# Designed miniproteins, single chains, continued (5): the designs that were tried, part 71

Each design is a single chain, and the fold is of that chain. pLDDT is the mean over its residues in the fold that is shown.

## One batch from the design tools (miniprotein)

Design m18603
Fold by ESMFold2-Fast:
Structure m18603 (fold): chain A 54 residues (1-54)
Amino acid sequence: EINLALKPDELAAFLKQVRGKDLTVEEANAELAKNGGEITVELAGAIFHITIKE
């Protein structure tokens, strides 16, 4: 498991790249809020726990 703190723009870009879908910063922030401040992504057998960096 990997803990990763990203800026809002970086989070949106990361999710867009990993999921292959366009995603705005606002959509990324809404998803974080719905999931208690963390987004979990599985990529190539690794689990990433992603939070927002100030």
Scores: mean pLDDT 77

Design m18604
Fold by ESMFold2-Fast:
Structure m18604 (fold): chain A 60 residues (1-60)
Amino acid sequence: MEVAELAPLLFDPDPEVRRQAAERLAEIGGEEAESTLKVLLHSDSLDPVGRQALEEALKK
């Protein structure tokens, strides 16, 4: 599975899909996943729910 494949799921209209994508990225870990999550957190395109899910994923 690719980090790039999961990134667009973080913008999915379904909040459960966004949560699962963030959780999967945290599971994969590594520099690529961390870098992608940080870029998305700096984006103002994420809704509050998506941002919170990413923050929780990065805590792991």
Scores: mean pLDDT 69

Design m18605
Fold by ESMFold2-Fast:
Structure m18605 (fold): chain A 89 residues (1-89)
Amino acid sequence: PLKLSKEAEEKLKEYIEKIKELLKQGEAAETPEELDEVIEKLEKLIEELEEEKRRAEEEGDEDMVFALDIALAFARMVLSLTKRLKEQL
């Protein structure tokens, strides 16, 4: 079982839910334009995650860095999948 601070666990859950919502939007997309909207949202979310991770690193919050790394890995995976879906349309 993953043991994190309450704050890091809550932040991870928040980001996982946001990324899952974007994955569902990508799966429901029927046009390249709809996929472009999901790609833009994912890229913005990745930038936000990278900025939050940098702040957590500066503060020495190892639990938060770990949580944000997991969220970043998931977001990057979903972004790659969404880009592949667009290539297949």
Scores: mean pLDDT 86

Design m18606
Fold by ESMFold2-Fast:
Structure m18606 (fold): chain A 106 residues (1-106)
Amino acid sequence: SEERRRRLLEFVQELSRLYDEMEKAIENGDKDKAVEIGEKALRLARQAVEEFATSPELKARADELIAQMEELLEKARNSTDLETIKKIFEEMRDLLGELVGLLLAE
């Protein structure tokens, strides 16, 4: 539906905003804030999967991406090296982009 497409675009815009905030937190060396933003992005991603992944196959693929993001976020929480944290959040951004592409694709 047109409403579904609009809601998906709203999720994409919010995720893009969180990506930018996460990048700024990393640039400022604020790992705790970057993790907090990552948790918000993951929560939003889970909500998007619940609302928009209607086929079992699509949901299974989306849930795998969510699980990978959860593992990366846990690694970021436990890391003290800013360079490692930067790489982890780059991987999370890529996975979130893949998830968004999966939910928007026909």
Scores: mean pLDDT 82

Design m18607
Fold by ESMFold2-Fast:
Structure m18607 (fold): chain A 70 residues (1-70)
Amino acid sequence: RVIELLRELKKTADPKSQKVLDEVIRVIQETSPEEALRLAGRYAEQASLEGDYKLAQTMMRAAQLILEAL
């Protein structure tokens, strides 16, 4: 179950990444996994451009987990 895997990822993430993961989990629950995948991808790209490599890596991992669950 992708939400359980994302919650496990959240436990080891930094506080900023935890808040963004909460938003990704919410989008899965309220909209769709496909929309959550797009959101995680957009956050990963933006974080990379801003030099926030911890957030970028966390969002790339979240996107991979969502994609594998589709």
Scores: mean pLDDT 85

Design m18608
Fold by ESMFold2-Fast:
Structure m18608 (fold): chain A 59 residues (1-59)
Amino acid sequence: MKGLYKAVKDYEAPLPNELTLKKGDLVEVLKEVSENFWLGKNLKTGEVGYVPASAVEKI
């Protein structure tokens, strides 16, 4: 686990390999794969996928 993050905004995933987030969702960041997208797990839904780095904040 790279760190625990929190969604700072709602994000509707346009692709099936991306995470849909609601503001306040907890996200476990597993790997930083690019400057713009990280691999994470939404702890509320259990889904794993890519999340925009701008959509989450470290807690």
Scores: mean pLDDT 80

Design m18609
Fold by ESMFold2-Fast:
Structure m18609 (fold): chain A 81 residues (1-81)
Amino acid sequence: SARVEELVARIAEALKAAGLSDEEAERIAEELRALAERAAETEEGAAKLEATLDEDAALAADDPALAAAVEAARALAEVLK
């Protein structure tokens, strides 16, 4: 879907802004897509992903680019429910 592709692109762009290479940022964005798709299949997986993203958001509090990547990953997980 267009929204899924938009959010995957946003994750990659945010990671690039945080200093990752294009190749690494795109790979991580696709890995997050796969994890979000898995989380959409189970309630346990969805809860675990949300808890992980909450923890990652706290760690990214001083880095707005990493915070943007976490926000996009949350939106991706929500869209895939």
Scores: mean pLDDT 78

Design m18610
Fold by ESMFold2-Fast:
Structure m18610 (fold): chain A 66 residues (1-66)
Amino acid sequence: SNAEEIEKRIKELMPRAAAITAETGDTTPLDLVNQAEAFLSEGKVEEAEKLVREATKKIRDLENKL
């Protein structure tokens, strides 16, 4: 996976993570997405990808409970 693909995934996850925080008060997905963006900006593409996968799973699990 490349930085451009990861950046696109972060942009897609950000509004979903923000919506979960607004609705539930759970900041975990938003924190994971923000950390992934930080790693990507540092050139840590592999670490960013791992956090994007973790954020995706957390968002999915939490959305299914709403």
Scores: mean pLDDT 84

Design m18611
Fold by ESMFold2-Fast:
Structure m18611 (fold): chain A 63 residues (1-63)
Amino acid sequence: SREELEEEAREFALKLAKELGLPEEAAEEAVAVAMGLYDSGHIDESQVKPFVEMLLETEAMVK
């Protein structure tokens, strides 16, 4: 379900953000953006976690 996908993405994002030294707010923002794209049909379920990873890794590189 969408709710399960969002929960899995959030857990993934929080763990990755911690490893990258990013705040929890960065993880929440990345999940919100990825789920927004999923809800609008721009990405599928299998692309949500990779998109979250890309957003968080990009943010870590620009700080």
Scores: mean pLDDT 85

Design m18612
Fold by ESMFold2-Fast:
Structure m18612 (fold): chain A 57 residues (1-57)
Amino acid sequence: DELKKKIEEAVEKIYENRLESLKKRKKLTEEKEKELKEQMEKLKEKLLKEGKVPSTG
């Protein structure tokens, strides 16, 4: 499913951007990284159900 691939790529970009923000603020911990991964997985499931590609801007 091409939509699934686009959603996965968009979620990965959002994850990378948020991870970089945490690194710059010296707030990146293993706990925060796990929380972020869980949030991204929930976001991916929601977007797949909605059939919507998120803005990565």
Scores: mean pLDDT 76

Design m18613
Fold by ESMFold2-Fast:
Structure m18613 (fold): chain A 120 residues (1-120)
Amino acid sequence: MEAIEYAKSLSDEEKEELIESAEEKAKTSKDPLVRAIAYTQLGVMYLSQKKYEDAIYWFKKAIELLPKNYQAWAALGAAYLEQKKYEEAIEYAEKALELFPDNEAAKEILKKAKKALEEE
């Protein structure tokens, strides 16, 4: 199950609890990998609420900390796709595929964004 689809299935109260948990991990963990994962989780929660600017902020924080975090690159592509910023969605999805070629989420983002540009 895609992380974003799972996040969309949660109640607003469940999303708030997960945001608080991820924020605590981001603040308390000394491990850059754990912090990057927490930042990506924060971005996914905000994206599920259509808070695109907040989602993009946290995904960018995750990739600044861990540039090989292909999940954050794919999620950034998804955020731009949902805003109909197709050229940016393509750029970030392609970056995710450079890091992990079998990333199905990034492949779908790339396919949808390219199709949208061809149809308008």
Scores: mean pLDDT 82

Design m18614
Fold by ESMFold2-Fast:
Order: structure tokens, then C-alpha cells, then sequence
Structure m18614 (fold): chain A 71 residues (1-71)
């Protein structure tokens, strides 16, 4: 994987999503962990497509991951 080819803002957004996932993942019920990974993978793919606002993408990812804790 060549992260060097991505804009710095996208690299930072990917690191923020990974850090958030590490904090939230242990709090996700075991039966929903596959769903949490699928959510993280979808947003990582969106970030790698170089969106207009990478920070907004991370905020949406965080909100969707936190929603799993409400169930």
C-alpha cells in the first residue's frame, strides 16, 4: 500500500479513523464487530478516493460507528 501517493489530509484522516476504531472496537458487542469493520472499510475506501472534505468523511464514520454502541 502506497500512502505516499495520497494527500497529507487524507493520510491524517485515515490515521484518525484507525485511532477512533481502536478506541471504539473493544466497546462494540462481539456480534457487531464484523459490522464495525465493514463500516470502517467503507469509509477508508471513500477516503482513498480523495474526497473534497476528508474531515467530514471521518465525522460521518465516527457517527455511524457510535450508533452501533446504542444497540
Amino acid sequence: MRLEDLPEEVQEALKELEAFMREVYPLVPAERRAEAWAIAERYAKELKAVPEDPHAVVERAKAELLALLAE
Scores: mean pLDDT 79

Design m18615
Fold by ESMFold2-Fast:
Structure m18615 (fold): chain A 87 residues (1-87)
Amino acid sequence: SEAEEHFNKGLEALVAGDLETAIEHFEKAVELAPESKLAVEALLGLAQAYYAGGDLEKALEALKKALELEPENEGIKEAIKYLEEQL
């Protein structure tokens, strides 16, 4: 799907260290497939891109948004706790 294509481009940009491009593609993936499993994965990608760029507050915001979509996801809860300990 178009959302999956943007998600994959976001991952490619993230690996390449092109954080601005990664953020743009992950945001488009969330927009195209809101409240989906892909949106959760894209929000986790956004959190990684923001964290790599040093924007810990936006990284935390993306993780909390992902947790709203999957409230019982222990991995997301652990990531939030880890990041809050860095703030």
Scores: mean pLDDT 89

Design m18616
Fold by ESMFold2-Fast:
Structure m18616 (fold): chain A 87 residues (1-87)
Amino acid sequence: MLVSETELEDLEVEVAGRVYRTRRAVLTTREDTATGDREITLVGEAEDGHTVRLTYREGGDGSWELRGEVLDAAGRVVASYAESGTA
């Protein structure tokens, strides 16, 4: 499995029709070289005190899933969305 992390600054993320401005975000990519499965996770701290979490997954069979969540300062999910499909 290959794992890489990248820190991003001043990233804007839209979740459920609202734009969140993140001061700092961490992008983590995981790839299973045996199956071709890939996962990308973005976790960012928004300037308004929310946490934005995005997860993209794709399988070696061409299936994919994108999931987004926004958490408040207490860790409660206040917005979410999910999409899936095939390539």
Scores: mean pLDDT 77

Design m18617
Fold by ESMFold2-Fast:
Structure m18617 (fold): chain A 101 residues (1-101)
Amino acid sequence: MEEDEKAYDEALRHIVRAVRALEEGNYDEAIQHAKEAIEAAKKVKDPKRRNALIASAYYLLGQVYKRMGDEEKAKEYFKKAIELAEKAGNQTLADQIRNAL
């Protein structure tokens, strides 16, 4: 559906912006964009696509908190990201996240 593609595109735009903010060291912006990506992804009707987008956003949150020195929050988000990546059938993403731990 047209609305489903809009939700997917919106989630991807927020993921891209979160990655850029993380690379620039703007952790507050990275957290905001990752959360906005999750909200957009929840509107995606395909469970596999939805879970993959949310997994990517949780992985970004894990990376942000790790760089901020919050290892406990980083670990929690990485675990959530791995679980959702596996539910999405994306073992490559799950393995990439495990290797980042």
Scores: mean pLDDT 85

Design m18618
Fold by ESMFold2-Fast:
Structure m18618 (fold): chain A 68 residues (1-68)
Amino acid sequence: SDLAKEKLKIAGYNLIVEGGEISDEGKKAMLEELKKIASKEIYEKVKKILDEEKNAKVIGEKLLEIAK
């Protein structure tokens, strides 16, 4: 949905700016929020990124790519 893409853009930008690593708690919170508003396809793409990556900048860049 457009709302899910907007949320992914904001989250992606914030992760790139802050840098570092995203916590397991942060990943879980992001996925639970997305489950409420995202399609299954977008949810599964984000979940895969969060399962594979810990670096906030890498995750942020990949979230921005999904949000296009």
Scores: mean pLDDT 85

Design m18619
Fold by ESMFold2-Fast:
Structure m18619 (fold): chain A 59 residues (1-59)
Amino acid sequence: MKIDPKEAEKLIEELERKIEEARERIKKAREEGDAVSETGAEILIIGLEIDLEAAKEAL
């Protein structure tokens, strides 16, 4: 156990917010037909989800 529970909670909140922002980017990229931005946001979400799982395990 390396992280204070309060730090882990803040990290989880931050990661969840970033995932929501990336989902908004996907919606906008689809609307604009920007496949590059859409793919980039999808890859970002995958990375953020991995970090979120690691943060949850650190609780």
Scores: mean pLDDT 79

Design m18620
Fold by ESMFold2-Fast:
Structure m18620 (fold): chain A 65 residues (1-65)
Amino acid sequence: MWDELAERMARVAEEIRRAGLPPEEALERLRPLAEEALEEILKLEPDLTPEDIEKMKEILEKIRE
């Protein structure tokens, strides 16, 4: 559910901001939420091509790097 995901992301972002976490730790905290968001997008857009899915996976890896 987008509203629930958005609230969780906002909460994590606020914690990162308050704690002053380094970018690497911030990305690790956000990674599970990004993965969950991708799964929700795939459910909402069933006509996505395999190329679109591959591109989304590539974006997730780039967020980690």
Scores: mean pLDDT 68

Design m18621
Fold by ESMFold2-Fast:
Structure m18621 (fold): chain A 58 residues (1-58)
Amino acid sequence: SVIIDIASKEFGISREELREIQRLLETQSDEEIIELLQKRFGLSREEARGLIEALKKA
């Protein structure tokens, strides 16, 4: 997945972790995933939102 590869390089998150987040997006709200990304990976709210939108297209 080109989108996963780009997101992995941009945010420094492994492809495996991004796949896990993509699965969580099926059951968790966007706000819950934003909070997870901020706490676990140190992303800003804007970065987390951008990553979620990219993963929804993957």
Scores: mean pLDDT 81

Design m18622
Fold by ESMFold2-Fast:
Structure m18622 (fold): chain A 115 residues (1-115)
Amino acid sequence: MKKKKLKGELRAVFGEDEVTLNGQTVRRIGYLEVEIKADSPEVEKLLREAFAAGVEKANELSDQGMSLREAAEAFANTMKELLEKAGYKVETRIETRLENGRPVAVVEIKAEKEL
């Protein structure tokens, strides 16, 4: 029998924005861009579910006043834990850079599984 490989990757860009809530200026961390590539609907669904959980964790840390990098690391770790629990081998990369003079964190997740 030929072994089936499942592969997927996700790239997310997180940024900080200043929003006015009830007359107060607050810092919010949110995702600006996300790209998902998957070789099957199964992998795409799992990446989307892991992404949603990672975003919730990043938002929680943002609300606690954590840095953009700390929120991005929590996002990446949450995705990695969920994907590894599903039997995938996971590689993560996090890069902090400036885009148009604003700090952004770029998170890359690669997941593969042999069946």
Scores: mean pLDDT 79

Design m18623
Fold by ESMFold2-Fast:
Structure m18623 (fold): chain A 79 residues (1-79)
Amino acid sequence: MAKEYAEKAKEAYEEGKKSGTPEEKAKAIRRVAEYLQEYLREQGEKDPSKREDAERGVERARREGERLVQELLEKAKAE
């Protein structure tokens, strides 16, 4: 469960690092953000008292992931 998501996030990060291309790095960032979002959603669903905090966490993870992907791809396109 939580350990599985952490392991998948680590694998995605390492895969992106090995590939070295902007596209593969962007893919790794997206995968890490997706696993983090899923982990936070499960915590919020399991504990309703933490639902609001979990929802804010998911939104932050999604926004930050999208920002990093766009920043990386735009920088790669510049040259």
Scores: mean pLDDT 69

Design m18624
Fold by ESMFold2-Fast:
Structure m18624 (fold): chain A 86 residues (1-86)
Amino acid sequence: MTVVLTFRGLSEEQKEAILAYAEELRKRGYEVEVEEEGDTLTVTIKGLSVAEAIGLVLRAIGLELDGYDVKITIEGDKVTIEIDFS
């Protein structure tokens, strides 16, 4: 499965944490692409299992329960998760 994570309204510290997360995934053998635009980061992760993709969705739901604006879209084998930290 492919998961696209879009993070908006990021502080510099939050951007550093997300970039470190992306580098850790690459070290573990995942195909990871990162796009940066101002305070927005988009991380595309390819080659995830269904269980790994579900884990990311559950974590995003946890952020929504904590009061962040979260949008999740599932289209075939692609999951798009958008999180706003503003």
Scores: mean pLDDT 84

Design m18625
Fold by ESMFold2-Fast:
Structure m18625 (fold): chain A 92 residues (1-92)
Amino acid sequence: SAALEQKIAELKALAAEKGISLEITIRGGTLDVTIGGLSPTSLTALALHLIGLELDGIEVEIEIEGDTIRIRVGGLDEAQQLAFLDYIEGVL
């Protein structure tokens, strides 16, 4: 959607200003996000948030390698995808 494409572009611009690597791919109800260069505090907060989503029954895959986190979230509608991207904005 145009709203998702615009939000992704805004997040990539914000990440670039902060020296953070950000890749976002949406395929149907699946959102794939890779973030590199987050502070240890932001990385920990994001990981705990994602574990909370998984405990609530949302399909979440989390992979952490050094300061890089790869996230896959499945089964989201567009409003839920936008809300998740809004959360990501807060950790950048």
Scores: mean pLDDT 85

Design m18626
Fold by ESMFold2-Fast:
Structure m18626 (fold): chain A 95 residues (1-95)
Amino acid sequence: PSPLQQALDATEAILKRIIERGEVTDEDIAAVGKNLDAVLANAPAHLQPRLAQDKAFILKELERAKTLSPEEVKRLAENILGAVQGLRLELDRLA
C-alpha cells in the first residue's frame, strides 16, 4: 500500500471507532490531523489547496463534535467518513 492509501485507511479506521463510541477525543482529532497531513503531502499538487480546506473543515467539525450528543457525533462522523471515502475514489481514478 502507498503512503497515501495507508493515511486514508488510518483516517477511516479512526472515524469508524468514533462512530462506534459516539464520542470524539482530543487524541482522535490529533490522529486525524496527522493522517490528513500525510494525505496532503502525498496528493497531487493541484488538489492540495482544496484538500487543505477539507482538512481544516473536518478538524473544526470534530472539535465541535465534543459538545454534541452520541447520536449527533455518529451522524457527523458518518458524514466525514463518506467524504473521506469519496476522496479515496477520486484519488484512485487519478492514479
Scores: mean pLDDT 88

Design m18627
Fold by ESMFold2-Fast:
Structure m18627 (fold): chain A 106 residues (1-106)
Amino acid sequence: GDAAFRRQGEYMDRVIREVGRRDPELGAAWDAMTPEDRERITEAAAEGYAAMLHDVERGKRLLERRVGAEAAAALAKKTAPDDAAALGGRLARLVADEIAERVRRS
């Protein structure tokens, strides 16, 4: 839905800002990129994030089938902060790697 798409966009923007904060050279490289190159990296990151979310959702469904919905929900609530941090870290690495690869090919 629109809300999920909006949240994904906001998350992507935060990840790109975090990459630039961690590595100012990658931030400068991003700013120097053509709109086409930035769009390609953003699309690759969005596809990567969607794949990560799909795998997380599949894992949740398998857990629900094994232990029941209530037990699965309780476990998900307990692990949610760590799971969110892990996804954020993976996405930040993906975006940083895509920017660095584009710079090396230039």
Scores: mean pLDDT 75

Design m18628
Fold by ESMFold2-Fast:
Order: C-alpha cells, then sequence, then structure tokens
Structure m18628 (fold): chain A 55 residues (1-55)
C-alpha cells in the first residue's frame, strides 16, 4: 500500500469523525463547518481515486 494513499485515507477518516461530531449539533455554524469538511473530503476522495487509477 502506497504511503501517500495511507495518509489520504487517514486524513479522510479524521474528517469523517469531525463531520459526524458536527452532525450531532443543530447549530448553523456546525452545519457550515460540516459543509467545508465535505469539500475537503471530496478532494481527498478524488486524490485516492487518482492513486488507485495509477496502480
Amino acid sequence: MTEELRELVEKGTELGKEMLRLSLSDDPEAQKKRAELWEEMVKISREIREMLERA
């Protein structure tokens, strides 16, 4: 397993945990933060896909 791929997966896991934590809040600020983290998750998913396509 590529070290870069492992780092991206770990980063995605941390973002997922934070998004889940924010999803338990009814605060509009938490919803906004979750949307920002979702954009980062989309970027990570794209990077992972690109790495898998190279393999």
Scores: mean pLDDT 78

Design m18629
Fold by ESMFold2-Fast:
Structure m18629 (fold): chain A 82 residues (1-82)
Amino acid sequence: VATEEDDKELAKRLLKQLIEQLKETENPEVALELIDATKETLEKTIKNEEILKKALEALDKAKEKIKEGKLEEAIKILEEAI
């Protein structure tokens, strides 16, 4: 059984990995694919509903900013979510 603390730490690690990958990408399409992959991983691994919801909301907001051409704002949203 995953604890709330374990889920927080796992979500934080997955979001940090995503932030690092987003800082290295020059392509918005690749950035959107990275967000979708991270979202799928979170949905499969995080068992705590509140932690999962918070992480997914941050990813959805970041995805919206990337679609607007605002990659730096997307990264800030994810950094504030951890």
Scores: mean pLDDT 82

Design m18630
Fold by ESMFold2-Fast:
Structure m18630 (fold): chain A 60 residues (1-60)
Amino acid sequence: ELEEARKLYEKLLNKELSKEELIKIQNDPKLLQLLRVVEREKNPEDYGVSPEEMLKEIEE
């Protein structure tokens, strides 16, 4: 399950996600939640606020 979400996330980043795969994600809320977990794990510094970035905000 988590491995499938990781593969789908890689396809999403490369803009290679098919319409069928997109529909599958939309119809599977569990898969969508796993995809969000993978996104935060892989891009904590690129997309999300990293723990270090949060610490800098607190320091202010």
Scores: mean pLDDT 63

Design m18631
Fold by ESMFold2-Fast:
Structure m18631 (fold): chain A 70 residues (1-70)
Amino acid sequence: MSASEILRQHALDAGLPEEVAERLAKLADEKGLSTATHDLIEEHADNPELRQKLARATQGAFDALAAQKA
């Protein structure tokens, strides 16, 4: 239940391809959740659909992490 695992699960739930979800999780592990998501959104600036799915995935992950904080 690391932040990267939560991110991966939410990315898959949002309809992102498995490889994109895996890259997002890896980047989150290396750079932190917020930086990883911004980095991928910047990489896909020309793809509004993918950016929208990334935004949904990250929002869900942030909400889940906030809930875990108690």
Scores: mean pLDDT 76

Design m18632
Fold by ESMFold2-Fast:
Structure m18632 (fold): chain A 63 residues (1-63)
Amino acid sequence: SQKDALIDKLVAAVRAGRAAAGREMPLSDDELRARVEAALEANADDATGTATAEYKKILEKQK
């Protein structure tokens, strides 16, 4: 789904950022996906930032 694709992109971006900084990623991909999704859902009504705005649009298109 579009929602899963957005979450996958955000997870990949976090992993790439950590790797570029030479830092270890302590979370598995599944754990990171769950945290990203929870954060987007928690901020959906606020629509703070591009990622949360995109998530809100995806949810509205599926209504």
Scores: mean pLDDT 69

Design m18633
Fold by ESMFold2-Fast:
Structure m18633 (fold): chain A 90 residues (1-90)
Amino acid sequence: MEEYKKKAEEYKKKAEEAEKKGDYRKAGEYYYLAGLYYEKAGELEKAIEAYLKAAEAYLKVGTEEDKKKALEAEINAGVLQLKLAVERVF
């Protein structure tokens, strides 16, 4: 799982750099990849954060395709939020 966590951190940094440059499409793509790798690493809270940031970035682009990608990221975050809530309270 070390490899997945390292990849997630690399993509998160790339996403932050893209976001600072105003490249919200690339930021969305990199945050989404960071979310996927955090999820594979079992880092659910970080995966949720990354997916939500991906959705935010895609919505800033605002095309129909990017809105669909934002929805996909929000769904992934929502599923993980439910898993984390059940794990913590039950």
Scores: mean pLDDT 85

Design m18634
Fold by ESMFold2-Fast:
Structure m18634 (fold): chain A 58 residues (1-58)
Amino acid sequence: MEKLSEEERKIVEAFLKHLAELTGGQEPTEEQIDEAIERAAKELGVSPEKVREALKKM
């Protein structure tokens, strides 16, 4: 497991929060994953690409 920075950890936490809200605890679809990425990016003021890079380090 790669070490997450504090910023990357916040990105992952925001993504998981939005993903849980979209799925209601069910298995996520690719569309829900993409939407969770967009929402996390908007919340934190970062690019969606930066969210995807943080998730790759998980």
Scores: mean pLDDT 79

Design m18635
Fold by ESMFold2-Fast:
Structure m18635 (fold): chain A 55 residues (1-55)
Amino acid sequence: SLEEAVRLSREAVEAALAGDWERAEELLKQAREVAKGDPLAELVVDIAEQEVRKI
């Protein structure tokens, strides 16, 4: 769960940096699902969402 959340969050930020906002949002949604109930995984996704919003 945590490992998958980290991977999906990283891919979401990479997609946003490449200008693929639709893919970034899909990946963040998937990351949020796999992070649910794990506070560390949820924190990783929160940080990734903030990074994507600042691009």
Scores: mean pLDDT 83

Design m18636
Fold by ESMFold2-Fast:
Structure m18636 (fold): chain A 75 residues (1-75)
Amino acid sequence: MEITPEEARARMTRVFEIAVKHDVPIEVLNELTQLKAEALKATTREELDAIMDRAVELFAKYSPELAEEVRKALA
């Protein structure tokens, strides 16, 4: 199913809001910035969901509790 650029942007905005709120390391922010660029190029929900899963995995490496918060925000 096709997605809009607005949907991809909205999901990435939620991810970045959580990252900034919890003052994550610059290395995590840099990787999220790369994922945001990929998300904005996604044309299907399946592609976007895969990128969101990668964002959750990135947070899980840093903090399992933060990863759970991101998962709930994306549900």
Scores: mean pLDDT 79

Design m18637
Fold by ESMFold2-Fast:
Structure m18637 (fold): chain A 60 residues (1-60)
Amino acid sequence: SMEDLLRFAEELSRLYEEAKKAGKVDEFKRIATRADELLRQGKSPEEVAEEARREFEKAM
């Protein structure tokens, strides 16, 4: 839904700010690119956001 997409965008924005503070912007870009691919494949925004968070935590 549109609401799910808005929550997804908000979550990615939070991860981006954390990545900037940690000097991990390039890692964030890779994670965001993968998230876009998964959304294009029809994965739910909630599932994709959760995967993005897990990958970001591994990069920290």
Scores: mean pLDDT 82

Design m18638
Fold by ESMFold2-Fast:
Structure m18638 (fold): chain A 55 residues (1-55)
Amino acid sequence: TIEEAKKLGEKGAKLLKEGVKREEVEDILAKEVSKFKSLTEEEKAIIMQAMNSVG
């Protein structure tokens, strides 16, 4: 859901702010995404926008 995508994006952004490398954050989120039912392009965009807003 959009709400779940926002939480994933926030988790990724928080890890980036705490100094975790982007590559490792992307791997962590990829594992989390695989636990959810298929995501829409909008939900994926929300995750990416949240992460990009940190860098």
Scores: mean pLDDT 71

Design m18639
Fold by ESMFold2-Fast:
Formats: sequence, C-alpha cells, structure tokens
Structure m18639 (fold): chain A 94 residues (1-94)
Amino acid sequence: MLDKLLEILREILKYEVEKGLLNEEQEKARLKSIEDLEKNKSKEGALFAATRMLSYLLGKPDPGGIAEKILELYEEDEEKAIEEVEKMYKELFK
C-alpha cells in the first residue's frame, strides 16, 4: 500500500518536471518530502499528498478538501480510498 502511494507520488513529480511545472530546487524539495514519508512509514501522509496533488493537477476545486475526504474514507474503507486515488491517477495519465 505505502509503496504504491509513494510510486504514484514519484510519477506525479516526474510529470510535473516534464511539464515544466517545477524547477530543480522545487523538484529536490518534493523528492525529499516523498523520502520523509517513506522513512516515517506514513500511509496517511502519502495518501493525503497523492490525493491533493492529483486533484490539483486535474483542476478539481478544493484539492485539500478532497484529500481530507479521502483520508476519512481511508479510516472506514482502505480499499475504496486507494481505488479513488487510482482513478484520479488514471485520469491524469490518459
């Protein structure tokens, strides 16, 4: 689970760099953030970050609010929360 969310975050970072949305300094900061999530084994943090970034890149309103709702879903149904993140990932990388 965590490994999959971290992979999604790394793919998002690659996408942002390739689209020219981040400079080298911003890329390094984002990579360190992902590494910190991995070291801390933070599934909730990785889920929040992935959901917020995917929602933002897809142009959805209130990406932070969407990420909060997915965290609430994760506490009740982990599989459904991950499924929603995967749907957003597939939508972005069409």
Scores: mean pLDDT 83

